# Designs tried in a protein design run: designed miniproteins, single chains, continued (2). Part 50

Each design is a single chain, and the fold is of that chain. pLDDT is the mean over its residues in the fold that is shown.

## One batch from the design tools (miniprotein)

Design m5722
Fold by ESMFold2-Fast:
Structure m5722 (fold): chain A 65 residues (1-65)
Amino acid sequence: PEILGLRTEQPYFGRTADGSLVSVTRLVAMGIIGAAEGDATLIANYNHVINNPSNWISREELLAS
């Protein structure tokens, strides 16, 4: 399920399936576009991050590493 409260916030970052680090806001936008256009790569990247919130990196964790 989608988490609507994250659409406009950038407190979390996720890694796409190819290992790229993106803000959750940008990822949600990519997921919406992928779903609308049937783009398997965008859908896969969205699903990889959104379905695994335990793998999200907060700004604090990113700065501490």
Scores: mean pLDDT 63

Design m5723
Fold by ESMFold2-Fast:
Structure m5723 (fold): chain A 79 residues (1-79)
Amino acid sequence: MLDEAIKYIDEAIKALEAGDKKKAIKYLNEAAKAAESVDPGSAKALRIIAKLLEEGRVDAKGAIAAAKQIKAQLEALKK
């Protein structure tokens, strides 16, 4: 599940790099669901990024940077 959250973040980043914002939003929301039981804070942050992308309030570059930060935080939780 933690690994699933990280995988979905990677898929979201790839979608953003490809210019597919709809696919990125889908994967960010899936990552948030997977992260909910391990780090609710990261789950909320992922949902906020998805909402800001949907509303056009963050560009792809900003969303990628934020997603990479959350990914690093989740990877730090691994033993």
Scores: mean pLDDT 85

Design m5724
Fold by ESMFold2-Fast:
Structure m5724 (fold): chain A 90 residues (1-90)
Amino acid sequence: EEIEKLLAKENPTAEDYFKLAELYIEKGQKYLAQDALNRAMLLVAGEKALLPAAFVNGGQYDIALAGLRKIVKDPEVFSRIEKLIEKLKE
């Protein structure tokens, strides 16, 4: 499966972790999806993403998204995160 290919990468990028999060959401594995999303956010914004990551783990997605909007400078990356969070809220 596509998950196996992503996990086999030596140096996963933020986009690789975003794809992994999306696939875990599709499989109903919300906890693994949250972990993958948090790994992507840490690659994008570093230490500044630690507090938003804690809010994602707590299911407090709107608070996480508000924090991420301030620290994620790339609009395409922010859009990717926003779409994944909306899927997690379902």
Scores: mean pLDDT 84

Design m5725
Fold by ESMFold2-Fast:
Structure m5725 (fold): chain A 55 residues (1-55)
Amino acid sequence: SASLEAKARTSLEVLRTSTDPVVRAVARREFERVLAQLPEAVRAELLGELDKILA
């Protein structure tokens, strides 16, 4: 859903901007949780964005 996609994108933004390891761990967990509920095409796009952040 659009709401789950928004939550995933919010988690990615936290991972881009935060240096706090606790905040990053919470954002990563939330991202993985909502990602499991999204269609494969959207999951692939968001995983690509995560890979860019973690590189």
Scores: mean pLDDT 83

Design m5726
Fold by ESMFold2-Fast:
Structure m5726 (fold): chain A 63 residues (1-63)
Amino acid sequence: AATLRAMGYNPSAAQIQAIIARLDRNGDGTISAAEQQAIIRAFDTNGDGTIGPAEQRRMYAAM
């Protein structure tokens, strides 16, 4: 439970890929931990640094 809270969850694969491309300065297509945190911040509107994976997946799967 604690581990899942620390991980967070980004809701859209396409949006994640676009953000990764912009944040990936190395150009190797790999995300560092710092870049993952930056992505979470971009999608984290509540400001807790974590996104509920079940809630977000349910929402975006329904769209």
Scores: mean pLDDT 51

Design m5727
Fold by ESMFold2-Fast:
Formats: sequence, structure tokens, C-alpha cells
Structure m5727 (fold): chain A 85 residues (1-85)
Amino acid sequence: MTLAERIVEAVKARLPELTEEERLNAFQSVARVIVHEVREGRLTKEQAKALIDELLATLEPYLSPEQLARFREIAEKAKAEIDAL
């Protein structure tokens, strides 16, 4: 497993213990790591976008509609950055 995949699994395991702020910070941090791993050639663009979508799907039950819109915006920006690499 890549570092990004390990971080996604760790965040998923701890989701019930996280505050809203911690979930947002975790999502942004993981997205940055995923982009970095693509830039370094350790993840394909397809794998990276799938990991972002998987993490977002895992977080959806814990988010308000307003928070979900914000997380989707972050995910789309990260995927656009990946596609630009």
C-alpha cells in the first residue's frame, strides 16, 4: 500500500472520534498527500482520484449538507490538480 492509501484507512478507522474541524483538516491533508504521491509517480491519476472519492464517500454520513458541499469542492479542486499533472 502507498502512504496515501494507509492514511485513508487510518482516517476511516478514526472517523467516529473526529470533530467536524478535524474531519475537514484530515480531508485537506490527505488530498494534499494524494496529489504529492501522483506528482512523485507513486500513484496513477486514476488511483488518486478513486482514493479521494472513497474518502469523501466514507465522510458523507458524518457531514451536514453545507459541509458536504465544501468537501466536494475540495475534492474537485484536488482532482483537477491531479488531471493537470
Scores: mean pLDDT 80

Design m5728
Fold by ESMFold2-Fast:
Structure m5728 (fold): chain A 66 residues (1-66)
Amino acid sequence: VTVTLKDGVSASSTAVDVEKVIEAKGGKIDSSYAFRGVVVIKGTIPAGTLDELKKIDGVAKVEPVQ
């Protein structure tokens, strides 16, 4: 999965929230980086957890890796 955070939010706080949800659901964080002022987090999560990541305030986009 690829999680893109919104520009202008507390990226560090939002990244912690995303990482906690991924880990709580039995997933793993693969990498995180910043691109054009936006933080992107890549990880592996179980099926059915994408919607939980979308509900996190400050998340702009969640994309499944197929």
Scores: mean pLDDT 74

Design m5729
Fold by ESMFold2-Fast:
Structure m5729 (fold): chain A 88 residues (1-88)
Amino acid sequence: SFVDEAERLRRRGLAEMERIYASISDPQQAVAEIERVADRVSGRMLFLASAAKGFGDEESAKKIYKILQEFNEYVKTLIQRIKNGLPA
């Protein structure tokens, strides 16, 4: 389903961002790479929400927007932690 695919995108994106944080010691470089991953994941989630809505599945579209909102809040928090020199 569209919702299941959005959840998979979120899980894979979070895992990739965690690997970036663990492997890149330069905070500015880590933030740049995390933002690149977040943009890609967000774009794909927006596409899935649009596709669900196009098929008349407004309930799935709403769930995907909620997943995207939670994902964006996590990314914002992670970037702030990196800038403050705190662990993820």
Scores: mean pLDDT 86

Design m5730
Fold by ESMFold2-Fast:
Structure m5730 (fold): chain A 108 residues (1-108)
Amino acid sequence: SSALIEEIKKLLEELKKLVAEFQAVTDDPQLAALVKKIVDNIIDTVNKILSNPSKENLLNLEINLGLLGIVRGVAKLIGASPKDLELIDRIVEITNKILKLVKEYLAS
């Protein structure tokens, strides 16, 4: 539905702002750059799905969310600051909400 697409687009804009905030305040610029690269792939893939729904693009989205989860786990293991971990957790939460809505969109 058009309402579902608008909700996804709003979450993509929130995600972009949160990643920009993370890059501005981070204690680890390389970690933030890696998270940004994965999130940029997520945003690109979601936009492709909204333009032309495909199972391949859904799989690519799920893979990038999995990579983001791995990056979060590794960040904790190597001693990333609580501030950086909290921001990554917020990014993960928004991306999981986007995935749920994208799956609902593809099922409709």
Scores: mean pLDDT 90

Design m5731
Fold by ESMFold2-Fast:
Structure m5731 (fold): chain A 91 residues (1-91)
Amino acid sequence: MEKAKEAAERLKEVTEEHAVPERKEEALKQIDEAIKRMEEALKKGDKEAALQAVQEMADTALAAASSEGFAEVWEAVGELAKAVKESIDEM
């Protein structure tokens, strides 16, 4: 869980740095809401809900990303997916 939360917060930070300004505020709000859903799902052992929240974070971050920041956002998405998989494997 801790690694998944850290990776999700990292994705939020990368999104804040690399999002297109017009999409940044809404993207960060959606990511915050998805982080809460991911944490609740992981606490309940709901693997499907956790994966859905991760997908929502990934889709939101990538859609908001600037061309210059896209690679860094993509890398952060990969780190989040890895951390969530490790958390699910521990369930």
Scores: mean pLDDT 84

Design m5732
Fold by ESMFold2-Fast:
Structure m5732 (fold): chain A 113 residues (1-113)
Amino acid sequence: GSSKQLFDQLLSNTQSLYNNYQSLYKEASDLLQEAAKLDGDLGKGLLNRLKSYNDNTTATFNSLMSQANSNRSNSSEAISYVNQATQTVNDGTKFAQSIKDAAQQAIKVAKEE
């Protein structure tokens, strides 16, 4: 039915947001590894923080998506879990982007000096 199609679309859209977040996380991590070669203490600290944040984001996202699928017959509860998963990914994306921006700035400054 249309309800199943709408849930499948919501889940697919949220999974795509998570996939985009994982790509950004990898890009931020790679840039921090480059920054750590220029300033090891700052880069290593941020890498550890980014990794811990990603571990928590991934665990929370997977748990919420599992809950959404388990509660598919209760549309309001399933939608609530998907919305929480989307918020988790959006928060992770903002954090990863801020780390990426900081790493790019650090690399730029180091290369210009």
Scores: mean pLDDT 85

Design m5733
Fold by ESMFold2-Fast:
Structure m5733 (fold): chain A 102 residues (1-102)
Amino acid sequence: SVARAVGLVLRAIGEMLDAIRAGDLEAAAQAALDAIRELLRLGADDLAVTLARTAARTLIEQGRLDLALRLLEDALRAAEALGRPRAARALRRLLEEVRALL
């Protein structure tokens, strides 16, 4: 369901922003990961990858490259476990892009 997938993204963005305002970047990363996992279960691969990219970028901007890497590694594992090859490929490319910042 497109409506359900969009609702998950909007909810995740709200939860991430609330966590960032509270100074809880680990909670922000967890909110993003939970939504990415649900989007992958719904087959919303493009939205899952877009949310992962946005969340990783936000965590890097907040000085938490470690959380961005963990988020992308966990998202990749979820995509592989759920048999989402296109999402897994995109997440692997994104993970390599972020690793290149080291």
Scores: mean pLDDT 89

Design m5734
Fold by ESMFold2-Fast:
Structure m5734 (fold): chain A 89 residues (1-89)
Amino acid sequence: SSLAAQRAAVELAARLLEAAGHEELAREAREALLEVLRMREAGASDEELEELAEKHREVLEEASRLAREAAEKNPELARELLEEARAAL
């Protein structure tokens, strides 16, 4: 399902950040993204979801950059963490 795939992506990003030593940012990003997913599941409008995403923009942009960097440095670890994230759902 799309929601399961989105939750797996959130968990992968957080685990990549944790592996790179960014544990606090991983927690903040996980909280922000899960809040967005929860609001979507509750039937929030596109406008409400966009406002929530904008509130978390700086955290999400930094998390995205660092998670991407971690994945680029070790693609095999990224693959393993994705499998773990899928199993955790």
Scores: mean pLDDT 80

Design m5735
Fold by ESMFold2-Fast:
Structure m5735 (fold): chain A 80 residues (1-80)
Amino acid sequence: HMDKLIDFIVEAARALYEYSGDPRVAVDVALRVAQSKGLLTPEEVEELRAEFDKLLAQGATPEEIIDFVREKLKELAEKK
C-alpha cells in the first residue's frame, strides 16, 4: 500500500519536473502530497527541504534528487 503511494508521488514529481524543468517544483509538490497523506509531519517537510537545498548546492542531478525523495519517503513511512 505505502510503496504504491510513494511510487505514485515520485512519478508525479518526475512528470512535474519534465513539464516545468525545475526540480524545486517537483520536490515541493512531492513533499506536500506526502504531508497530506500523513507520510510526513510539517517538521519532516522542513527538514527534507533543507536537505534538498544542500543537495542542489552540491550539484546533485535530477536523478539523484528523485532518488533522494523516494528513499526518504520510504524511510519515514517505515518508521510509522
Scores: mean pLDDT 76

Design m5736
Fold by ESMFold2-Fast:
Structure m5736 (fold): chain A 65 residues (1-65)
Amino acid sequence: MSGARITVTGPNKEARDAVGASALGVGEQGGDLAVEAARRGDAGWAKGFGVRVTAERTDGPAVVE
């Protein structure tokens, strides 16, 4: 199964951790889905938490950095 490398950045550690955990769940369901969700979600919901989310497809398991 293709995964995604998901990077969550922002000054609020708790928000980064919560957003990262949610994004990892999507990445485990599908790498392409995680990448598209991060691109679309970053413009809306992630900004509301004061964080930025980026994702890229990988050939390994889904990971959060």
Scores: mean pLDDT 64

Design m5737
Fold by ESMFold2-Fast:
Structure m5737 (fold): chain A 78 residues (1-78)
Amino acid sequence: ALSPAELASRERHFQEGLKYKRKGDDAFAAGDYETAIDSYEKAAEAFAKTGVFPEKALDAEVQAGVAALRLAVEKVTK
């Protein structure tokens, strides 16, 4: 059975994931790809810790990869 402690832990990790995803989205929109990568990786870790949102963890990892590609393009086009 799902306990109140398990619900609280899952909610904490889910909110942490949302916080870092928003930070990553804001950084990506601003062209701060290094901050976007770090934030999306932290979001992926937080979503993974919930144990029930593997698709959100994977999505955040994909967004980190996209930010890494944008950073690589920026370094080449200087």
Scores: mean pLDDT 84

Design m5738
Fold by ESMFold2-Fast:
Structure m5738 (fold): chain A 88 residues (1-88)
Amino acid sequence: SLADEIAALGTKAAIDALIGDIERAEELVQKVLDLVGQHDPEAAEELRKFWEEQYEKAKAIEDEEKRRYLLAETIGLLTVKALSLLKS
């Protein structure tokens, strides 16, 4: 299902961010946003802006562990928001 795919991609993206594979995490986040966009394009744009804001904040963090943590936390929140939209 779409929800199962989003949950799987979001979980993998958060793990990739925690282990420092930021490029893969970002790739998987874009796939989640694309899947949300198939259901609700307006909601996907809102989530994309949320991701972009948090990504810019993360880039300003010099501490590698804090940066990875912020990205993983953001991905978790984004995934939960995406799954909640599918129930509407």
Scores: mean pLDDT 86

Design m5739
Fold by ESMFold2-Fast:
Structure m5739 (fold): chain A 65 residues (1-65)
Amino acid sequence: GPLPERDEEEIRAVLRLGKKALDLVSDDFSPLTDEQVEELRKFAEEQGLSPAVRAAVDRLLAAYR
């Protein structure tokens, strides 16, 4: 069946984070700045993502520096 409501809300939060990340990526495809990385981390915390998902986001953002 479909995912539990809690997991659906977390997926929606991840999709909102992904959209924000795309909005921050420059047209010249430069790596994310430290300011942009901090903004994405704060946004992820504000969206109420689980610790496991936030850890995954941190690893992903570290790869884009």
Scores: mean pLDDT 66

Design m5740
Fold by ESMFold2-Fast:
Structure m5740 (fold): chain A 89 residues (1-89)
Amino acid sequence: MTPEKPSEEVFKRIREIWVEAARRGVATDEPVREYARAAREIARLAREAGLESLAEVAERAAEYLEEHADDEEVRAQVAAAFRAVVAAA
């Protein structure tokens, strides 16, 4: 039986990575780069935990963000999302 406890800790860690990325993105004014970094870390953590579908989604998100780091629309949307996450945290 695969323990459920590791999945609970993994999701808690994913939430912490996301909140920290949002705070850093707002503080550094590099929201897309911080999101891409967080997505890569989430993908690695999810894969280590056997959450392959989540890892694949996170890897695709990281690739998209890395390719569009200088896209004004993507940057504006990620920055708005990060400000909302920081305000809610």
Scores: mean pLDDT 77

Design m5741
Fold by ESMFold2-Fast:
Structure m5741 (fold): chain A 82 residues (1-82)
Amino acid sequence: SSAETLEQLRESAERAIESEKRYEEKKKEGDGVGYTGAAVERVGSEFQSALLSKQLSEEQIKQLSKEQQEVVRRAMEKLESV
């Protein structure tokens, strides 16, 4: 259902937001393992967010927070540039 897909998108977008914060934090700390792990989580969650967003209407995506909508927009741009 679209409601389930929207919830999955919220979760994946939130993981992307959190992994980006962890990436910057671990980079600042010099934690190479944590830095790499956060980068992998960010890429995976951005990719999932982009794929899920393709199954939803623009109106459904607008139900996300502005920060989550920005993750979707950024992830879609990255996929289109590859």
Scores: mean pLDDT 80

Design m5742
Fold by ESMFold2-Fast:
Structure m5742 (fold): chain A 95 residues (1-95)
Amino acid sequence: MENDKNLLEWLRKQKAPEHLIERVEELLKEERREEALLLARYAILSGWKLSEEELERLVEALRKMNPEEIRELADMLDNGAPLSELEAFFDEILK
């Protein structure tokens, strides 16, 4: 999809870590566009400092989220929630 290509190209131009780009591409291929966008937004908020282990944990949490939880995460990001609050949300999803 052209929009999916634009997101991936933008991430590469921003010099996003390759492991992040690969996970975003996987979510887009699974038609999980909202989850892919949320992953990219969280990674930007983290200053591209997500470890491979943190990234895998976040992707697992995103895959387990229902549409209501996806909307809640988007609202948290839109309202500038701190990383500690976002981490607590992911921990709750992964229970």
Scores: mean pLDDT 80

Design m5743
Fold by ESMFold2-Fast:
Structure m5743 (fold): chain A 56 residues (1-56)
Amino acid sequence: PTAEQRREAARLAAAGVRMIDFTEEQARAAGYLSGTYFTGSEGAGRLYLSESEKNA
């Protein structure tokens, strides 16, 4: 796990945006790239991976 991933998740949660209400844009901001992202399922527990973790 990475601190960046936790930070993004916390920000979305603070705004009331849970994975059940996650949009494609929110998933992308959390690290989900347009090249390969998974947003087809509701409440499927989308893995929000931050690109910043690679830079860290």
Scores: mean pLDDT 49

Design m5744
Fold by ESMFold2-Fast:
Structure m5744 (fold): chain A 85 residues (1-85)
Amino acid sequence: DTAARIERLAAVARAAISNEAVVRGDPEALAEALRRIDEIREEGLRTGDVEGVERRLRELAEEHDALELFESGLKVVAVREAERA
């Protein structure tokens, strides 16, 4: 399900960036990043472009020094998907 994949990517990005923003104490940067995640999610749901969503969210996570947490979250999702197959 394309929509479910996009929602999971957005959730992983929110978790990764939120964790880094809390550590840094920057609520304005967090608020802006969350708005950007919602924009990427909405566009992905309209277009069905899962790969584009993943790329843009990875770029956003890198901008917020959250790339390692984002990659770790994606591995957890991949394991859960494999267990359901």
Scores: mean pLDDT 79

Design m5745
Fold by ESMFold2-Fast:
Structure m5745 (fold): chain A 103 residues (1-103)
Amino acid sequence: DPEKYRQERIEALKEAIKLLKEVIEKAKEGDEEYQLMLKLIAEGSDVENPGAAAAGVIVVKERVEEGFLPNLPVPDEKELEEYIKKAEETIKALEKALKELEK
């Protein structure tokens, strides 16, 4: 069912956008867990492939909810600014992909 697959893609993009916005805001508030999530998302994201980027955001969120946070150093202030910038660029790519699917 092509319409069912289209709706599933729309739902995944909407969820990824919502989750990524939440991660950015919590990371900005100084939550070290969300700062690590932002690092993982930013390092795994390809803005040229919004479907893969959306899947990556969802997978990182699911792994963190299951208690699987890697033992990585918390990003410093400069690294955090770069990860926030990359995440905001990812949101723009996901929002563009969502608009194309909703046509």
Scores: mean pLDDT 79

Design m5746
Fold by ESMFold2-Fast:
Structure m5746 (fold): chain A 97 residues (1-97)
Amino acid sequence: SMEEEILEEAVREVEERHGPKAAEALRYLAEGKFEEAFELASVEELAYGERVLLERAVKRLEEEGKLSEEERRIAEARRRNALERLEAAKEALEKEK
């Protein structure tokens, strides 16, 4: 699928910059598996990965004429707040343990 292609491109970019553990962590993050993601990578590495993934998704959807105004706004907001959202997610997981 297009989503799988975008994820593979983002994973490759993350692996080049932060190594294979951060790349694998991005796969877990894409599946909503936050605990597994945080075991493999820092919040900063995951925030970078999410930003790359969202940027590639926006570009692909725009090129195919499938990007809605709402989808663009959501993606831009998520890119801007990636670090803060992931810091909050990690804190929430630590409080439940």
Scores: mean pLDDT 84

Design m5747
Fold by ESMFold2-Fast:
Structure m5747 (fold): chain A 80 residues (1-80)
Amino acid sequence: MDLLSSAASGSVTTRAIRKGTVTAREIAREVARETGVSLRTALREVRASLKRLGLKEPLSVGDAQRVAYEAGRRALERRE
């Protein structure tokens, strides 16, 4: 296992870790885990929430938490 290879391919995720910021993919993984929807569905809801809130990647921890909450709520609504 080589962290350098993962860092080189990650780009946005690597920058987020380095700056103490969060990416949409990381938020989507948490939303998928909490709501039981697929990662693809969670990522769609996270990206929609980013546009609705006027936020862009990379996100501060506070902004990421706000996006996760909104995306999670909508993912639960889409379940039923």
Scores: mean pLDDT 68

Design m5748
Fold by ESMFold2-Fast:
Structure m5748 (fold): chain A 77 residues (1-77)
Amino acid sequence: SMADARAQLRAIGRDLGAQLEANKDTASPEQVFAWIQAAVDRILEVASTILSPEELAQLRAAAEKALAELQQELLAK
């Protein structure tokens, strides 16, 4: 349901925030990127239950572009 999807999306955001906060003084840029990428993958999985195939494809393309830009920024490439 839409309510279940919203609850899952909020949980993903909280879990990522907690992971980043717990590791703020020790995490490498590579670790931070990996956690964000994993969270994005989980978001896309939840989105696939409520979005049309066309909407999901558009969201996936936008997410892939954003992750590529973030990777360049965090990993200095």
Scores: mean pLDDT 84

Design m5749
Fold by ESMFold2-Fast:
Structure m5749 (fold): chain A 89 residues (1-89)
Amino acid sequence: PKITVSTELSEEEGLTVTAVAEVPDPNAVLTLWYSVGGKTWHLLAQAKISGKKTVTQTLHVPRGTTVTFRAEVTLNGKLVASASLTQTV
């Protein structure tokens, strides 16, 4: 499985996270999580990959906020790949 996570910050749109997963297995699922300050994880998106899947989400958080994103690929409920990225706004 291939997985990447990236972020883009803009004054107009806020903090945008993009997760891309590529898995040929039809039972593969992409789940995107975020945490502010590393305390509690919140579900942002979840989707079946079906070969290749891109999920994009935008967060509006106050300046000076540190957000950690975690993208996970699961196959039949088991974690097979993950990627994480931390961005300060």
Scores: mean pLDDT 83

Design m5750
Fold by ESMFold2-Fast:
Structure m5750 (fold): chain A 94 residues (1-94)
Amino acid sequence: MSPEEKLKELVEETKKKVEELVKNNASKDQIINELERFVLEVYETLKPSEETQKKISELFVETVEKLKKAKKEDWYNIVSEFLEKVYEIVLENL
């Protein structure tokens, strides 16, 4: 599997898991933990540069702050936007 295909698979799997968590009335902490798991898998599997990791980590912190303030109805959209931005950052730096 190419790095691009693996990244796309990780994004799609994480989107599906977050959708299931929201549907099952999971807590914000559970959503945040799933995003942290995604970021760590991206780092371990694709091994992006330290510069790329810093960009992703900064975006993760921003996204966590948005989730803390957000209503449940907005969680999936906030997560989806985060995952799409991470996808673009990693692809541009592969």
Scores: mean pLDDT 87

Design m5751
Fold by ESMFold2-Fast:
Structure m5751 (fold): chain A 92 residues (1-92)
Amino acid sequence: DKALEEMKELLKEFEEKQKKVDERLKEIEAIAKVDPEKAAKLRAELQKEYQAFLEEVRQRIAELLGVPVLAPGELYPEEAQKKLEELEKKIE
């Protein structure tokens, strides 16, 4: 139960970081209109950083929930599962 509370806190923190990523993407989009080559580089770096962060998030949540793997489906609370799916879709 304590782990579920901590997971809720982490999900909120990740939402804040996602908002920050969205801001950076908006800046990159503006740069793309002036310097598309630079924008492409920045976008690739941002995606790489975000993917690494998302992997750490998944592993941390698995540890908190005391489960051996963060598999999709009914293994997580519905709210946490939805947030994980949201974060994963952002890196596509």
Scores: mean pLDDT 68

Design m5752
Fold by ESMFold2-Fast:
Structure m5752 (fold): chain A 88 residues (1-88)
Amino acid sequence: MEAMRETLIELGEEAEKVLNEKEKEIAKELLEEIKKNTNAPEEVQRALAYLAALAIAAQEGDEKARAVLAELQARLDARAAEMRAAAA
């Protein structure tokens, strides 16, 4: 489980690096909502906010955000699959 949190945090950091100022503003709004509904560590909350902001940008037609989101989702899915296999 810890390895999945670390992966999520890493993906959030990658998302933050590619977000522009407007997308980071969306991430701040999402972070406030996440804080109300989640008792996760602050670093995980920030990672979720950045990933959600990236997903919103992709849905709104930002091709750069869509490409990066697809890459990060693939990395997360691969890690989740590895964790499931390792647990067997």
Scores: mean pLDDT 76

Design m5753
Fold by ESMFold2-Fast:
Parts: sequence; C-alpha cells; structure tokens
Structure m5753 (fold): chain A 80 residues (1-80)
Amino acid sequence: SEKEKEIKKIVEKTLDELVKKGLLTQEEKDVILEQIEKMIKAGIPLKELVEKIIEELDRISEVTGVDLSKVKEELLKIAE
C-alpha cells in the first residue's frame, strides 16, 4: 500500500542517518528493514506494523541517546 511504502521510506531514511553518524551498523539497519519487509508481506495491520517499528525505534533511542520523537510522531500520523 502507499502508506506502507511511506513508512518504509521514513524508517530507511532514519536508519541511514544513524549509520552515517556511526550510531548504528549497516548490518543492524539491514536486519531491521528485513523484519519490516517480512511484516508487510505477512499482511500485518498498519497500526500493529507502526507499533512494532516504534518499539524498535525506542530501543535504538535508549541505546544511542538519539531523540527519535519526531520520527515516531510522523509514523503515527501515517497509521491514522
């Protein structure tokens, strides 16, 4: 769906930025994106997809100290 594509694009952009800053490895980025793709292909409801992505972003935020609040807000708006 269009919303799933937009969500994936936002997440990929966010993870790319973290990799460029040395806060996340390329391998960690690839694993997260693969998990998202698997959830999309499995037909998980959009709201549950966003909730699971937010859980992962919260984990990254806690480990890295990076504020991802703006990204989380953007994802939640798309899921409406």
Scores: mean pLDDT 85

Design m5754
Fold by ESMFold2-Fast:
Structure m5754 (fold): chain A 96 residues (1-96)
Amino acid sequence: ADDALVRFEPAFGRLLAVVMGWEEVPESVTLAEARAGIERLLRAEFPEAFREDIGPDVLYVKKDSALGALLGLTEDQYVTLDEVVDRLLARFATLL
């Protein structure tokens, strides 16, 4: 269920706090809130990666970009928003 709790790695949690308007990073949030926060972060900080000409949830991420580094990409690739959210959760969040 989307009500499962997750904890963020501190540096990543601080990035989310900026886009979510949190005064401090919560100890835990629901998985649904985490997914929504990551989408807001992606749209706020990496709007250029979104490929609206292909679809509303399609991104093209260059390996040498800041987003490519966050995802640990070794090659430029097309990804879906859900794939990016899942990969960032896997790298920077712990399911409680």
Scores: mean pLDDT 85

Design m5755
Fold by ESMFold2-Fast:
Structure m5755 (fold): chain A 101 residues (1-101)
Amino acid sequence: MEDQEKVDKLSEEIQELLRKPKLSDEELREIVKLLVEGYELQFKIREEEVKKNSSKEAIERFLKEKEEEFEALVLEQLRLIAEERNLDLEKLLEIYEEIKK
């Protein structure tokens, strides 16, 4: 519940930034950071739900597929943001690589 409220707040902050007619480099970096944090929290919530409501085999499958699914979701969302806002996808990908160290 608390983690879900944090996800909702992060989503709202991203949407507020995306409503701006022009985005600075710092604002683009903030969007990518909030997006990554939001998905990290969503995967934490999913993991807890899977652990409570699923078989051991389903839990093991989730944990194996988790990292690949996380990466795919972040990359797809960055692609969608770039397309919808007419932003440079390569720049967003560079920011993402910097954030994940």
Scores: mean pLDDT 79

